Designed miniproteins, single chains, continued (2). Designs and how they scored, part 92

Each design is a single chain, and the fold is of that chain. pLDDT is the mean over its residues in the fold that is shown.

## One batch from the design tools (miniprotein)

Design m7201
Fold by ESMFold2-Fast:
Structure m7201 (fold): chain A 74 residues (1-74)
Amino acid sequence: SVEELLAEAERIVREALEAETDPARRQAIMRHFTEALGRVEAALAAGDLATARAILEELIQWLRERLKEIRAAN
């Protein structure tokens, strides 16, 4: 569901921000996250659940890759 995907994205972004020590990289992660959420909100307002889900799945994949990179650099 969209709600489950949102909860997963919020969990991963929280972990990524906790692990990332560089302020500029934290800002880049937050910018990407907020831009993606804006697109999700627009899709939901239009009743387009399929597009909202696709955006969240792409966001989750991106966040997982960022978290993996952050943890590998530690």
Scores: mean pLDDT 89

Design m7202
Fold by ESMFold2-Fast:
Formats: sequence, C-alpha cells, structure tokens
Structure m7202 (fold): chain A 80 residues (1-80)
Amino acid sequence: KREEIEKLAEEAKKILEKYSTEEGAKKGTEYLDKLVEAILAGDSEAASEAGGKLREIALKYSTEKGIEELEKLGVEIGMA
C-alpha cells in the first residue's frame, strides 16, 4: 500500500510539472505531499482537506488534460 501510494504521488508530481504553471506545480506538490502523509497516518480529515486543496490548485493552474489526469490519480490514491 505505501509503495503504491508513493508511486501514484510521483506520477501526480510529473503531471503537475507537465501540465501546470511553475507556481501551480509547486503548490500542488505541497498539498500532494500533505495528502500522502495524511493517508499514511490514517487521518481522513487531513486527507480530505489536502485532497480538496490539491483539486482546487489543479483547477486553477493546470490544463484540462492535466486536471483529468490528476483527478484519476487522486481517486486511485484515495482508494489505496
């Protein structure tokens, strides 16, 4: 589970770098890291907050394709 979550987080960082502005990628990575830590700690409240912020950043700074890819990975991370 941990390895799977970490792999999905690496893919999300690549998508943020490819499809977002530099600022969006930086902010997105910050909340992605918080999301991963919250999931690994079993903190559902923190995970929900970080995931919501990550989605908000993706909607603001990423292309349509980037948002689609990030939403797909976000579901996979949340299910792992």
Scores: mean pLDDT 75

Design m7203
Fold by ESMFold2-Fast:
Structure m7203 (fold): chain A 87 residues (1-87)
Amino acid sequence: STREFAAAIQARIDALIAEGQALIALGQQTGDQVLIDAGQTLIDAAQQIRDIYNSNRDVSGAQRQQQVDALLAQADAARARVQAHLA
């Protein structure tokens, strides 16, 4: 349903922000710029996804999905950098 879809998107945005904030906090405590940069990437992706759903009424659903998928791929790349860095 539209309500379930909207709730799922909001939960995803909230999760990205929380994850990004946690990485920034850890990076600040440890002096680790890789963690800070990755956390900022997650927060930026979450904010851009929110903006896409709130303001892009003149774009097709397919174009909107493509933009969101690209931002989620950036978030996944940031997570992969953190995993490689901490290994």
Scores: mean pLDDT 84

Design m7204
Fold by ESMFold2-Fast:
Structure m7204 (fold): chain A 77 residues (1-77)
Amino acid sequence: DVEAQVLARARAVAAEWGDRFSEEERERIEELARRVSELSGAPFEDVRNMIVGELARVAEAGKDVWEALEKLEKQIE
């Protein structure tokens, strides 16, 4: 099951990277996850873990996490 594998990977990454984000970045992630959860019907925890996983990937690539957050926020309008 591809979805279960993606969610399991996202959970592992979120556990490692959660404390690496600033308080402001964490607040933005939680608000974005809340909005996506409301719009999609997906569980908040799964959505938050997926967002953290994507932002961790962006940070590891040396790209701007704030720009990535803005792009994700724009996508759900």
Scores: mean pLDDT 78

Design m7205
Fold by ESMFold2-Fast:
Structure m7205 (fold): chain A 68 residues (1-68)
Amino acid sequence: MPIPESFSPEQKKLVLEGLERVLKAKTREEQIREIIDLVKRLRDLGLSNDQIGEAVQLISENLQQHRS
């Protein structure tokens, strides 16, 4: 999934690292914890609710594609 060009390189890196951590999580509880942690980090960087929503949507779509 392409990350929106409106995201800075630093923000794109955090989203990609967060996605990787979520995908590597062995349990659903760990996946939820990693998503919550990513959202907190993005808020601390001053991202808007819309930008945070886009990041969560990207992670959700990737999780759905990796359902086995």
Scores: mean pLDDT 74

Design m7206
Fold by ESMFold2-Fast:
Structure m7206 (fold): chain A 61 residues (1-61)
Amino acid sequence: SEFLDRQIDFIEKELSKLTPEQAKEVAENILKAFEVLYPDDPEAVERIRKRLEETVEKLKA
């Protein structure tokens, strides 16, 4: 959804301001929150997981 994509874009920008260690911890907490909020949309949650993991990996470079 457009709303969800905008929220993820915002989260990605905020994570990019953190250290890789902090970003990983925050990303894991955000993923747990999305699993609770969207239990009926596991495909969207998995897409979010991949995007957050990619963002954290980019910070390690």
Scores: mean pLDDT 80

Design m7207
Fold by ESMFold2-Fast:
Structure m7207 (fold): chain A 94 residues (1-94)
Amino acid sequence: SMSRRLADIRDTATNSVSAWISDMRSRGNSIATMVRDIDNIISTLNSLLGNIDNRIRNTSDPNVISTYNTRRDSINVMMDILNSIRDSYLDAMR
């Protein structure tokens, strides 16, 4: 179902982001350094979204479109989580 697909995407995205944040914390990075590293990840994800959107526009294969739509949805969830964490860290720096 669509709801199950979205839940699976969310859980995978959450696990990926949690791993990245855990790695950053394990390095003993300052909050300012973590914000910078999050901004770098968001920039990379935005570039990947652009590439995915171009691939979707340039294909008529439903299976390829479905695969890229799933990847796009996953990246969007990751970006939402990262932006939320970034905002929380910026608030802590005030």
Scores: mean pLDDT 80

Design m7208
Fold by ESMFold2-Fast:
Structure m7208 (fold): chain A 89 residues (1-89)
Amino acid sequence: AEELVERVRRLGEEIVEAARAFRDGRLSAADFVATVRRRQAELARLYEEAPEEAKPEIEEILEETARRVGEVVAEMTPEQLAALQAAAA
């Protein structure tokens, strides 16, 4: 259970770093969207496989990850946001 929770934390950090990399021009919109989709799919699988006692902690990590990504997205330009929408289509 603890190892699974640490895996969730690691995936969350990877998503946040991908958002920062895109904001900073170090990653393309397409690569950012692809990375987030892959990591979110793995996170969803880990959540389903997690024992019930671990789910609240995982939910807290996911909420914190979403908040941190939202903070990075808030720093993006309208052009960057449009590029993300196009890449996600």
Scores: mean pLDDT 85

Design m7209
Fold by ESMFold2-Fast:
Structure m7209 (fold): chain A 119 residues (1-119)
Amino acid sequence: MRELAERFRARREERIRELAARLKAEDPSLSDGEALRRAEVEYFLELAEELRDTAPEVAEGLRELARALEEGASAEEVLELLERLAEAAEAAGLPELAAYFRELVERLRNGEAIEEVPF
């Protein structure tokens, strides 16, 4: 499971870094943390659109997660969304994505604050 999650994380981290740098260049008033969170939301929305036809339940869950992160939802709400996303990703045959969401669930269950978890 760790190897599958790590492969998804590496691809995601590269894209999020690019998005965060672009967002900060377009709006220099954004803090590094604000730019990173907006990049994470944008990445999940891009991924949801890409998966719209092939994994519609995963796409919908990604949109719900993006909205929850943008609105500052509670750790409990985000954890519930991540658990549902992990199950939907596994059912859709997306084991790397499922493993990634399970690792986020473990981090939140271990008491890491949402603000400290890199989505």
Scores: mean pLDDT 79

Design m7210
Fold by ESMFold2-Fast:
Structure m7210 (fold): chain A 62 residues (1-62)
Amino acid sequence: TIKVIVQVTDKPGKVAEEVKAIGGHVEKVDFITNSLVVTIPNKDESIDELKKTPGVAYVDFP
């Protein structure tokens, strides 16, 4: 698994549901900065699905 920070343009809750759908875990939701700290499977497909999720501006890797 890999920990990433997801910057969201709209509706963090919808992005959180997608993270769970791809087998990930939401560690923190920050409504002030509209960002999520999540852990997802370390697979290119999982990362690509997250980046394509409506409301995701970008995914930052540590």
Scores: mean pLDDT 77

Design m7211
Fold by ESMFold2-Fast:
Structure m7211 (fold): chain A 77 residues (1-77)
Amino acid sequence: MSDEVQEAIRRLAEAVRGSPPEVQALVQKGVNYALKGDLEKAKEYFEEAAKKLKELGQEEQAKKVLDAGKKLIEAVK
């Protein structure tokens, strides 16, 4: 497990800190799929988490999830 992967996971956790459990669960599923090499499902879960954050008015957190999710996908590829 590379330092880049660990950093991306940490940034994802920070982005959803204080978010509803449903959003945190979506990010955790995205991380799990990325680590398994299922990058398509990982992207879908990060996009769903970002969508829910935008619905909550947390647009900055949504952008952070998408950015950190992309970095995680690039780090595991």
Scores: mean pLDDT 85

Design m7212
Fold by ESMFold2-Fast:
Structure m7212 (fold): chain A 80 residues (1-80)
Amino acid sequence: MEEIFQAVQEGRYHEALGLALEIGGPFGEAAQTVIRYLARHGLRVRSLEEFLALVDAVLASSPDPAAQEAALDAVLERLA
């Protein structure tokens, strides 16, 4: 968890994706979705709690990419 956050914070998105893949399961899949979103937009998170809030938003949303992206946008807006 913390290793994924550190990799994202440093811009090492491919390493973060590998770590999330190793975790596996619903959490690992949600974390991969968050990491891909952050990489695509060139974004970093400010805290581990912010990263976990993004993962929780993906876990709570449907597997539809548009719904997941909207959930991530809403969380980042709330935390700004």
Scores: mean pLDDT 78

Design m7213
Fold by ESMFold2-Fast:
Structure m7213 (fold): chain A 55 residues (1-55)
Amino acid sequence: MAPTTVVTLEVEDPAAAARALAAELGSDATIMHLGPTEAVIARRDGTLVRLVRRP
């Protein structure tokens, strides 16, 4: 299915948070982008989780 939902979360360390979330979800999540200020994870259900560093 085409992704229909993007969830944005503010975190202290987007890369660390993305790795932790991917580890918890296992094969149901794919890391799409890892950066110092932003990370993106695609979930199997079509949801994109965007992790943004807190200002």
Scores: mean pLDDT 77

Design m7214
Fold by ESMFold2-Fast:
Structure m7214 (fold): chain A 94 residues (1-94)
Amino acid sequence: SKAIELLRKAKEYVEKGDAQKALDLLNEFIEVAKKEGMEKTAEEIERDLKSGLEDPDSLVSLLARASFGDPEAKQKALERLDRYIKLAEEEAKK
């Protein structure tokens, strides 16, 4: 799946410390996932991104903290992306 490949690339960029590229790939995932029928996973990621910096546990907040060298925030962001990849894979099985 093209959408799932975009999530895996987003995770790779988080591991490399490129938070902006990861966010760009997540926004591209939302568009591609809706076209591929993974609307539920797309909506969940979109809500997480919309929570923004107001929610300290949002993906945006975790990526911001990770970009300033917070290893706990980086680990939490990677774990959240793994959860989203698993959700997308389960939704794609129908």
Scores: mean pLDDT 86

Design m7215
Fold by ESMFold2-Fast:
Structure m7215 (fold): chain A 68 residues (1-68)
Amino acid sequence: SVEELSKKAKEIEEEIRKIAEKVGVDPNLTSEEQLKKLKEKDKELAEKAEELYRELMRIQREGVRLAT
C-alpha cells in the first residue's frame, strides 16, 4: 500500500538523517545532498547511507507508480 511505502521511506530518511548528524552534516538537506556531503566527510558512513538511499529511490519509484 502507499501508506506502508510512505512509512518505510520515512524510516529510511530518518536513518540517513541520523548518520548525517553524527558526521555534522546538515540534517535539513535532501537525502541526496546529505549523501554527497557524507562522502566528503566519512566514506564508511557514506557507503551505508548510499545503500539506504538506493532503497529509498526504489520505494519512491513504486510510490509514484501507485499514486498515478
Scores: mean pLDDT 76

Design m7216
Fold by ESMFold2-Fast:
Structure m7216 (fold): chain A 86 residues (1-86)
Amino acid sequence: MSLYEKVKKELDELLEKGDVEAILANPQLFDYYFLLKNTDDKEAKADYWFYLGKVAELRGETSLAKLYYKLALKYDPNNEEAKKFL
């Protein structure tokens, strides 16, 4: 399993639980960011911004959630959940 798949699975589990503090304290978000900085993987970039949007939404940070969802849509324009929030 790739590092990307491991991080995605862990983030998906935390999002399902709605544990905002655990999501924000997750050190793998930093690892994911550095991985994205050196990759042209549009799918990974879309997923990263989408997770940040979800975290901001759970925190009630509506303006940040909209910004992150717009960035996710830049890399994956077919993300229906991100479109619905905007």
Scores: mean pLDDT 71

Design m7217
Fold by ESMFold2-Fast:
Structure m7217 (fold): chain A 85 residues (1-85)
Amino acid sequence: SHMEEELAKLFREASKQAQRLEDLLRDPSTSKDEIQEQIKELEETGQKLIEKLEKMGFPEESIKSLRETFKEDIELFKERAKEHE
C-alpha cells in the first residue's frame, strides 16, 4: 500500500539522516550550525514516521513509548552537538 511504501521510505530516510549526523559529529571540521540543522531534519523525519505508524493503527501506548524514546535520543544528539567544537 502507499502507506507502507511511505513508511519504508521514511524509515530509510531516518536511518540515513542518523548515520550522516553520526559522521558529522565525528568530524571536528563540521560546524555546530550544520550539526544542529541535521538534528532538526532527523527530528522532523522521525515525527513523520511516528505519525504514519499511529495512522496505521499502532497501539497508543506503543506510540507514546516511541515518542518518548525518540525525544530522549534527539536530546542526546543536541547535548553532543553542544560539546562539538
Scores: mean pLDDT 85

Design m7218
Fold by ESMFold2-Fast:
Structure m7218 (fold): chain A 77 residues (1-77)
Amino acid sequence: SSTLTVLRTLRRLGRHISQRDDDGYQREVDTLRRMGRDDLADRVRDIHRNSPSPDQAAVQVGRVVRDLRRQAGVDLT
């Protein structure tokens, strides 16, 4: 599912932010753009740039994942 691939990409992206792995973060942003999800790529880039800390940016990316999962009807208990 393209939705599951997007959710996994965002989860990895948030993990890279939390780990201060800028190269990993950029790879996942590029993956979102290749998937035609420039909307999400721009949103997570803005979160990363404008958050007071990488840890807070990772929390906000986690909220994006939760919102998209709810919208897609995907339950991962």
Scores: mean pLDDT 85

Design m7219
Fold by ESMFold2-Fast:
Structure m7219 (fold): chain A 69 residues (1-69)
Amino acid sequence: SELLEAAKKMIETLDKLTDPVQIRVALAELREVLAQITDPEELEELREEAEKISDEKLRKEVLELIEGA
Protein backbone atom coordinates (compact mmCIF):
# COMPACT_ATOMS: atom_id res chain seq x y z
CA SER A 1 0.00 0.00 0.00
CA GLU A 2 1.31 3.46 -0.96
CA LEU A 3 -0.21 4.93 2.23
CA LEU A 4 1.53 2.31 4.40
CA GLU A 5 4.90 3.03 2.74
CA ALA A 6 4.38 6.79 3.14
CA ALA A 7 3.45 6.41 6.84
CA LYS A 8 6.51 4.20 7.50
CA LYS A 9 8.82 6.80 5.90
CA MET A 10 7.15 9.58 7.90
CA ILE A 11 7.71 7.66 11.17
CA GLU A 12 11.38 7.05 10.21
CA THR A 13 11.80 10.78 9.44
CA LEU A 14 10.17 11.78 12.75
CA ASP A 15 12.82 9.79 14.68
CA LYS A 16 15.53 11.95 13.00
CA LEU A 17 13.90 15.34 13.74
CA THR A 18 15.12 17.49 16.67
CA ASP A 19 13.12 20.73 16.19
CA PRO A 20 9.86 20.69 18.24
CA VAL A 21 8.02 22.81 15.64
CA GLN A 22 9.03 20.48 12.78
CA ILE A 23 8.05 17.45 14.88
CA ARG A 24 4.57 18.92 15.53
CA VAL A 25 4.04 19.64 11.81
CA ALA A 26 5.23 16.13 10.87
CA LEU A 27 2.89 14.58 13.49
CA ALA A 28 -0.06 16.49 11.98
CA GLU A 29 0.86 15.24 8.49
CA LEU A 30 1.20 11.67 9.81
CA ARG A 31 -2.26 11.95 11.44
CA GLU A 32 -3.80 12.82 8.04
CA VAL A 33 -2.16 9.78 6.39
CA LEU A 34 -3.14 7.46 9.28
CA ALA A 35 -6.79 8.57 8.97
CA GLN A 36 -6.81 6.97 5.49
CA ILE A 37 -5.38 3.60 6.67
CA THR A 38 -8.16 1.23 7.78
CA ASP A 39 -6.44 -2.18 7.36
CA PRO A 40 -5.70 -3.67 10.84
CA GLU A 41 -2.62 -5.51 9.53
CA GLU A 42 -1.12 -2.27 8.15
CA LEU A 43 -1.82 -0.53 11.48
CA GLU A 44 0.04 -3.37 13.27
CA GLU A 45 3.07 -2.87 10.99
CA LEU A 46 2.99 0.87 11.78
CA ARG A 47 2.84 0.14 15.53
CA GLU A 48 5.99 -2.03 15.14
CA GLU A 49 7.71 0.80 13.24
CA ALA A 50 6.68 3.36 15.90
CA GLU A 51 8.14 1.13 18.67
CA LYS A 52 11.57 1.70 17.05
CA ILE A 53 11.44 5.46 17.79
CA SER A 54 14.26 6.23 20.23
CA ASP A 55 12.57 9.22 21.96
CA GLU A 56 10.08 7.88 24.55
CA LYS A 57 7.70 10.87 24.43
CA LEU A 58 7.60 10.96 20.62
CA ARG A 59 7.15 7.16 20.49
CA LYS A 60 4.10 7.41 22.79
CA GLU A 61 2.56 10.24 20.70
CA VAL A 62 2.97 8.27 17.45
CA LEU A 63 1.52 5.10 19.03
CA GLU A 64 -1.49 7.11 20.29
CA LEU A 65 -2.07 8.47 16.75
CA ILE A 66 -2.00 4.93 15.32
CA GLU A 67 -4.48 3.70 17.99
CA GLY A 68 -6.75 6.66 17.17
CA ALA A 69 -6.78 5.81 13.46
Scores: mean pLDDT 82

Design m7220
Fold by ESMFold2-Fast:
Structure m7220 (fold): chain A 81 residues (1-81)
Amino acid sequence: MELEELKKKIEELLKEVREAMKAGDEDKIDELGKKLEETIHQAIKLLKSEEEKEELLDYVNKLVAEVVDELEKEGVDNLKK
């Protein structure tokens, strides 16, 4: 399913962002952030229904919130950079 494949792609990118944030690699965080935005924009363009687009955005927001919560619990202070 297209939506599930896109969700997995975004999850993988956010996993890489999490690792870059733990390492304090600001250049890598910026690069991955741009890739994530491009992937989301392309995914929205490829999705055929408004409901699927909304589900994807809700999923992304949930994953981002989970990553932020996890990193805050680990004491990572570069989340706001």
Scores: mean pLDDT 75

Design m7221
Fold by ESMFold2-Fast:
Structure m7221 (fold): chain A 89 residues (1-89)
Amino acid sequence: MIDELKKKAEEFEKKAKEYETLINQYRLMADYYNAKAEGFKADPSKKEEAERYQKLADEYNQMANDFETKANELRKKAEEYRKEIEKLE
């Protein structure tokens, strides 16, 4: 029983860490596109490009936010399993 709870905690912890990596990647992409959008805002001929890059930045930030929520839920579940292990040990 304890070994099964440890395995579940480790599985959720591993999945949360995988999501953390994705969050970091999406935040970097958002920063990249946001910087491009800001650069193009100075050039009236690139208004459409600025708008497209801003939209991409917003989309990557939304994906990062969604995975952050999922990662937090997984960490909470892992913590609950860790508390059950402490109760049994």
Scores: mean pLDDT 86

Design m7222
Fold by ESMFold2-Fast:
Formats: structure tokens, sequence, C-alpha cells
Structure m7222 (fold): chain A 80 residues (1-80)
């Protein structure tokens, strides 16, 4: 699923100490894939997380913390 694929990509970014731009790219690709597959719920959720990640980055939250919180939110969505 687009949701599971996005979680796995974000976990790899966390291992690689990725940049904020790489986090945004993964979320944007996940949202686009979800839209193409008709997974509207996942697409809207990922698009919302992109907005929140940008806000967090603007306020000086480090990329590692942003990835960890996003993974946590996406894993909670998977449980529903």
Amino acid sequence: SPLEETIERLKKLLEENASFDEILAVLEQGAERARKEGDVETAIFLESLIGLAIIAHHFGVDPKTIIEEIIKALEELLKK
C-alpha cells in the first residue's frame, strides 16, 4: 500500500540521517502515489503531514525528530 511504502522509505531516511528536503520528497511521492491509486485518505493525511513538517522545520525542529513523529503518526493510521 502507499501508506506502508511511505513508512518503509521514511525508516530508511531515519537510518541515513537524511535532510529535510529528502523527507519532503518521500512524503510528496507517497501522496502522489496514493492519489494515483485512489487512496484518498492516505493522500490527504500525507499532504497534511507535509504542511506540519514545513511548520516544524521553520520552528527549528531537527529532521530526525520530524521523521520520528511522522512515522509514529503514519503507523497509527495503519492501525485504523
Scores: mean pLDDT 86

Design m7223
Fold by ESMFold2-Fast:
Structure m7223 (fold): chain A 78 residues (1-78)
Amino acid sequence: KEELKARIEKLEKEVEELQKKIDADPSTPSHLRNTLENIKKAIERAKELVEQGKFDEAERILRDIESTIKRLKEILEK
């Protein structure tokens, strides 16, 4: 299911942009940095699930990641 791989690539790009914003602002609270780190770990897990053919589990994790990224963006945009 190539759609999941494309979704993962999109999320990785979003994480890179968020990391750049956080690194540019040293006043960013540590809990937001920890949230981004957790997102990175979840993306890695989703990649493993896709490689194992566990597409339903991968899709669930990607959905959770997408929700978390939306919240993080809202907090950072203020």
Scores: mean pLDDT 81

Design m7224
Fold by ESMFold2-Fast:
Structure m7224 (fold): chain A 77 residues (1-77)
Amino acid sequence: KPTEQQLRDEVEVSLAQMAIAVSKRKIDTAPEEKRKEELQESIEFLRRIAGLVESPEARKLVEDEIARFEEELAKLE
C-alpha cells in the first residue's frame, strides 16, 4: 500500500535525479578553463537541494553526488 508520503518521496527522488543530471551535463560540457567554476556552482546548487528535500533517499542521492564533485574539485586544486 503506497502512502502519500511514499509518493512524495518518489517525486523528490525524481527531482534529485534531474538536478544531478543537469549538473553533470553542465560540468561535462564546460571548457577546461571553466570546469572548476562549474564544479563549485554545481556543489552549491546541490547543497541547496539537499537542504530542501525531506526524503532520506533523495537526500542521499544528492549528498553522494556532492561528494563526487568535491573529490573532482580537489583534484583541480
Scores: mean pLDDT 83

Design m7225
Fold by ESMFold2-Fast:
Structure m7225 (fold): chain A 81 residues (1-81)
Amino acid sequence: MEEEELRRLREIERELRAWAEAHRGTPEAQARLQVEVLRRQIALARRLGDEAALARLAASAEALAAETGDPEFARLAEEAR
């Protein structure tokens, strides 16, 4: 089980890296990348039951929502709780 979870984590990391490369270079692309990264990190942390990680991700999403005004970050903060 643990090895399978680590493998899935590495798959998510590779996918996020590919996403970052595909969406580099514009502020809009950077915002969409940040949303996608947070969404996947929240989903993984919830699946692993990592409450400390969820709390940190919620705080990060709230900070980004306040800084950018993008409602997707506010939604992600709620999903992390």
Scores: mean pLDDT 72

Design m7226
Fold by ESMFold2-Fast:
Formats: C-alpha cells, structure tokens, sequence
Structure m7226 (fold): chain A 83 residues (1-83)
C-alpha cells in the first residue's frame, strides 16, 4: 500500500539521520580537546539540518529527524563543554 511505502521511506530517512548523528558524535568524542572539534561539531549540525530538509516531503520523517537534530545538538554541546 502507499502508506506502507511512505512508512518505509520515512524509516529509511530516519535511519540515515541516526547513523549520521552517531558517526558525527563518535568523531567529535575522538576529537575532544583538539582545535578542530568546533569545526567538526558545526559540520555535524549542518549535515543534520540538510537531512531535515531532505525529510521535508514526509511529515513523519521530518518530525523524527528534527528530534534527532535537537538531541544531537544537545549532546554535541555537552561534549564540547567537557574537559
């Protein structure tokens, strides 16, 4: 059904965003204390914002990806604030 196809597409987009966030956070944790950590954080947030734009056609995917972005932004800030 069309609904099942939309749900599968939404899940694919959400999975892509989660994977991106996890990789970005992992890279940032490894770069902790390095001068490039801020640049990595900015690139991660920009990438997630682009994924939100990509999800704009699917309201379910958009809401989920926006949540992933907010959670990732909070986690990134916390990592950058730690010594």
Amino acid sequence: SHMEELEREAQRIVDEAKGFADEAISALEQAKGHPNARELAERAIEGLKKLVEKASDNPLAKQAVETILKEAEERIRKILEEE
Scores: mean pLDDT 80

Design m7227
Fold by ESMFold2-Fast:
Structure m7227 (fold): chain A 61 residues (1-61)
Amino acid sequence: MSPLAKEGQDLLTLGAILAGQGDAERGLELGRKGAEMLEKAGYHDAAKRGLEGVERIAREA
């Protein structure tokens, strides 16, 4: 995986964790940033599904 794609995945993971802990604002901010990095690296489906996951967790928190 490219360094950019790995960083994007790491940010999506952190965003999901923060959203799950009740910090929806920070979780979504990191999730959007991670998705943008994945899109720039060419991982469009991973970016979309990752962000949708963070958004769902944020709504449930």
Scores: mean pLDDT 84

Design m7228
Fold by ESMFold2-Fast:
Structure m7228 (fold): chain A 77 residues (1-77)
Amino acid sequence: MLSIEEVEKNLEEAEELVKKGEETGDPRVITAAAIAVVGVYVDIQLSDASQEEKDRLLARADELAARVKAVMKKQDA
């Protein structure tokens, strides 16, 4: 099972990719950010973290997912 430290690290990496995607508008970076965010959701579910900690991490992942969707909508619509 993934440690909470690994999940937190993956979440930080996803956040940096989302930030870069928002700033650059590069479709490749935005796609990488979307994949990273999906990976974080899987990692949270596979972690040995408590439900309270998982809920906190899921809230952060949801925020990143919303940011990715907003950037994608600006490029595709």
Scores: mean pLDDT 81

Design m7229
Fold by ESMFold2-Fast:
Structure m7229 (fold): chain A 75 residues (1-75)
Amino acid sequence: MLLGLASRVSDGTTNPIVLDPATLKRPVSTIKVGDEIELVHKGRRLRGTVTAVDSNGFYVPGIPALPGDEVYLVE
C-alpha cells in the first residue's frame, strides 16, 4: 500500500523518514513500530522494519531516503 513520498533526505537511523503531507494516501498515524516498509530508492526496492516513531517521523534502519522516494506499507 502506498503511504506517500519522502519529503527530505534521511538515513532512516540517525534521522527519520518524513512523508510529504501533500502526497499522503493514508494518515501518518497508520505507521507503527514493527511495521514493514518498502521504499523505492534510486530505482531499487528496499525493505525494513519501523523501529521508532516520533513527532519528526519514523525510523527504518538501513533504509536511506531521498525527496520523492515512494514509501509503501507492506501488508
Scores: mean pLDDT 77

Design m7230
Fold by ESMFold2-Fast:
Structure m7230 (fold): chain A 118 residues (1-118)
Amino acid sequence: SMEEYRRLLKAGRQFAVALLSEVAEEYKKNGDLEKAERYQKAIDEGDAEPTPGAREVARRVVASAPSKEQLDSLANLAIEFLKMLKEAEKGSEETQRRVAEAVRGLFAGLGVRPEDLL
């Protein structure tokens, strides 16, 4: 249903913003202040306040990317994911369905329910 798709998109935004927040904190810890500031702007543009559940899942994902190269890849994926979610919210019902299904697949792969992120 469209209500279920909107819920998935909302959970996706919570996760994307939480993920970017945790990545920005890792860049700060590593002394990459310019990258941390750049990602903070993307977080602000995400227009979502991460829930405790979303932050916990994001921390687990970031902890699985300990190298600088893995962290850079994760940051780029999070930016593209947030961009895709923002476009879906302004898109057709078909676009919202496709993106919501992609979010569902991602959460299934992570062993997470949308409710855990809201």
Scores: mean pLDDT 79

Design m7231
Fold by ESMFold2-Fast:
Structure m7231 (fold): chain A 90 residues (1-90)
Amino acid sequence: KVGVIKGAEPPLGTEVYVDGKNIGKVIGYSEEGAIVDSEKGYKVTASGYKIVDGALVLTSYEEIEPIEVEEKEPDPLSTGVRALKEAVLK
């Protein structure tokens, strides 16, 4: 459960602010955008954000669903990859 910022490419460690609130730092990148350690994702255009003292501030954005990158255990119904041998599907 991490947020993604689409439409901006801030450096690693950049603090991200939405509606005056710090939502986390850029911790990585994905094909979809910059990954932030937060529970929400955001989509911006070039006119929808600004950089203030090295922080990314979103001024016009669309909230998007966060991506799930934390795998604790495989779900037999979520994908075709092999499950643990203890999982039985009849």
Scores: mean pLDDT 68

Design m7232
Fold by ESMFold2-Fast:
Structure m7232 (fold): chain A 65 residues (1-65)
Amino acid sequence: MTYKLKDDPSNPLVRVLQKETGLKPGDLLEVLGVEPDGRVVLKTPNGVEVRIPASELPEIFELVS
């Protein structure tokens, strides 16, 4: 299952994630799993793990596959 970073520069959550991880709009992240606290673990193309609350996923990412 793969998420794509939204090309939405008006969204502060997208901007914060780009600043912290160096991700670009359109970058694909693989789902590694879901933690007991409800955070989804995603892996960037460069192998960095990112933890995002499930409630914030649709605001930051698009599900593509």
Scores: mean pLDDT 80

Design m7233
Fold by ESMFold2-Fast:
Structure m7233 (fold): chain A 86 residues (1-86)
Amino acid sequence: ALLDELKQAIENGDYDRAVEIARQIAESYPLGVAVAIIDLANYILVYQDTTVGEELVRLLKNPDPAELLDRSIQLAVEDLKRIVMA
């Protein structure tokens, strides 16, 4: 299953593969949620963040669109803070 493959990619530190799988999972969702999933996956790749990777797997196991959107917004704010504080 795609979710099991995503979990394996995160556990292996293969974040390029994790983004590929997350894009495939996102195809099953409405545009706003799909973008949130892809943004989360790209954050994992850019920052090499295994903790956010594990969180994405958890969020996708029992998907709540509001939780996915809220977390995507929180990470976008964290990304902006990194740009401003650098």
Scores: mean pLDDT 83

Design m7234
Fold by ESMFold2-Fast:
Structure m7234 (fold): chain A 72 residues (1-72)
Amino acid sequence: MKKPLTLEELLEFIKDVLNLPSPEAITEENAPQVVSLLEKVAGLPEGSIKPEEVLDKENLEKYVEMINELNK
């Protein structure tokens, strides 16, 4: 991925990969799967992201920046 990723695009990506009903359907039940996906995409080791962080949309902006930095 060469173009900068936006928060909206990240939410749609998570929705599509995890087959969620909507981009806003990240819940405590889905959080571990979202964490696993983000860790793989960002190249982070298991346990680098806390499940509670993916429940907060403001924290997802941090992961957008991290993914963009990794892919430059």
Scores: mean pLDDT 75

Design m7235
Fold by ESMFold2-Fast:
Structure m7235 (fold): chain A 102 residues (1-102)
Amino acid sequence: DPREEARRLLQELIEKYRIKLTPEQEEEAVRLLAEADPAVAPLIALLLSTGDFEMARLVAELSVLLKETGRWDEEALARIRRLANEGDLEGLRELIEELRNA
């Protein structure tokens, strides 16, 4: 069950990074982590802990699209991390639109 695997991963991330989540943030994290690549899971959990729900959703969606298009690599992961650290919502949206229209 992808949601059970996502819950286990989330608990490991909470312990490892000492993340504090509300019940609503935890349920959103489980939903996003069930679909996203595990490599972005720490970033998703951290973004949700700071209330950055839209950024967390964009990161999850972008990881799915990159895997579906065969463009998932370490450079793509580094780009996602950079844009998220900068708070660049428009940059993440532009990458999603480029992948959808490729």
Scores: mean pLDDT 83

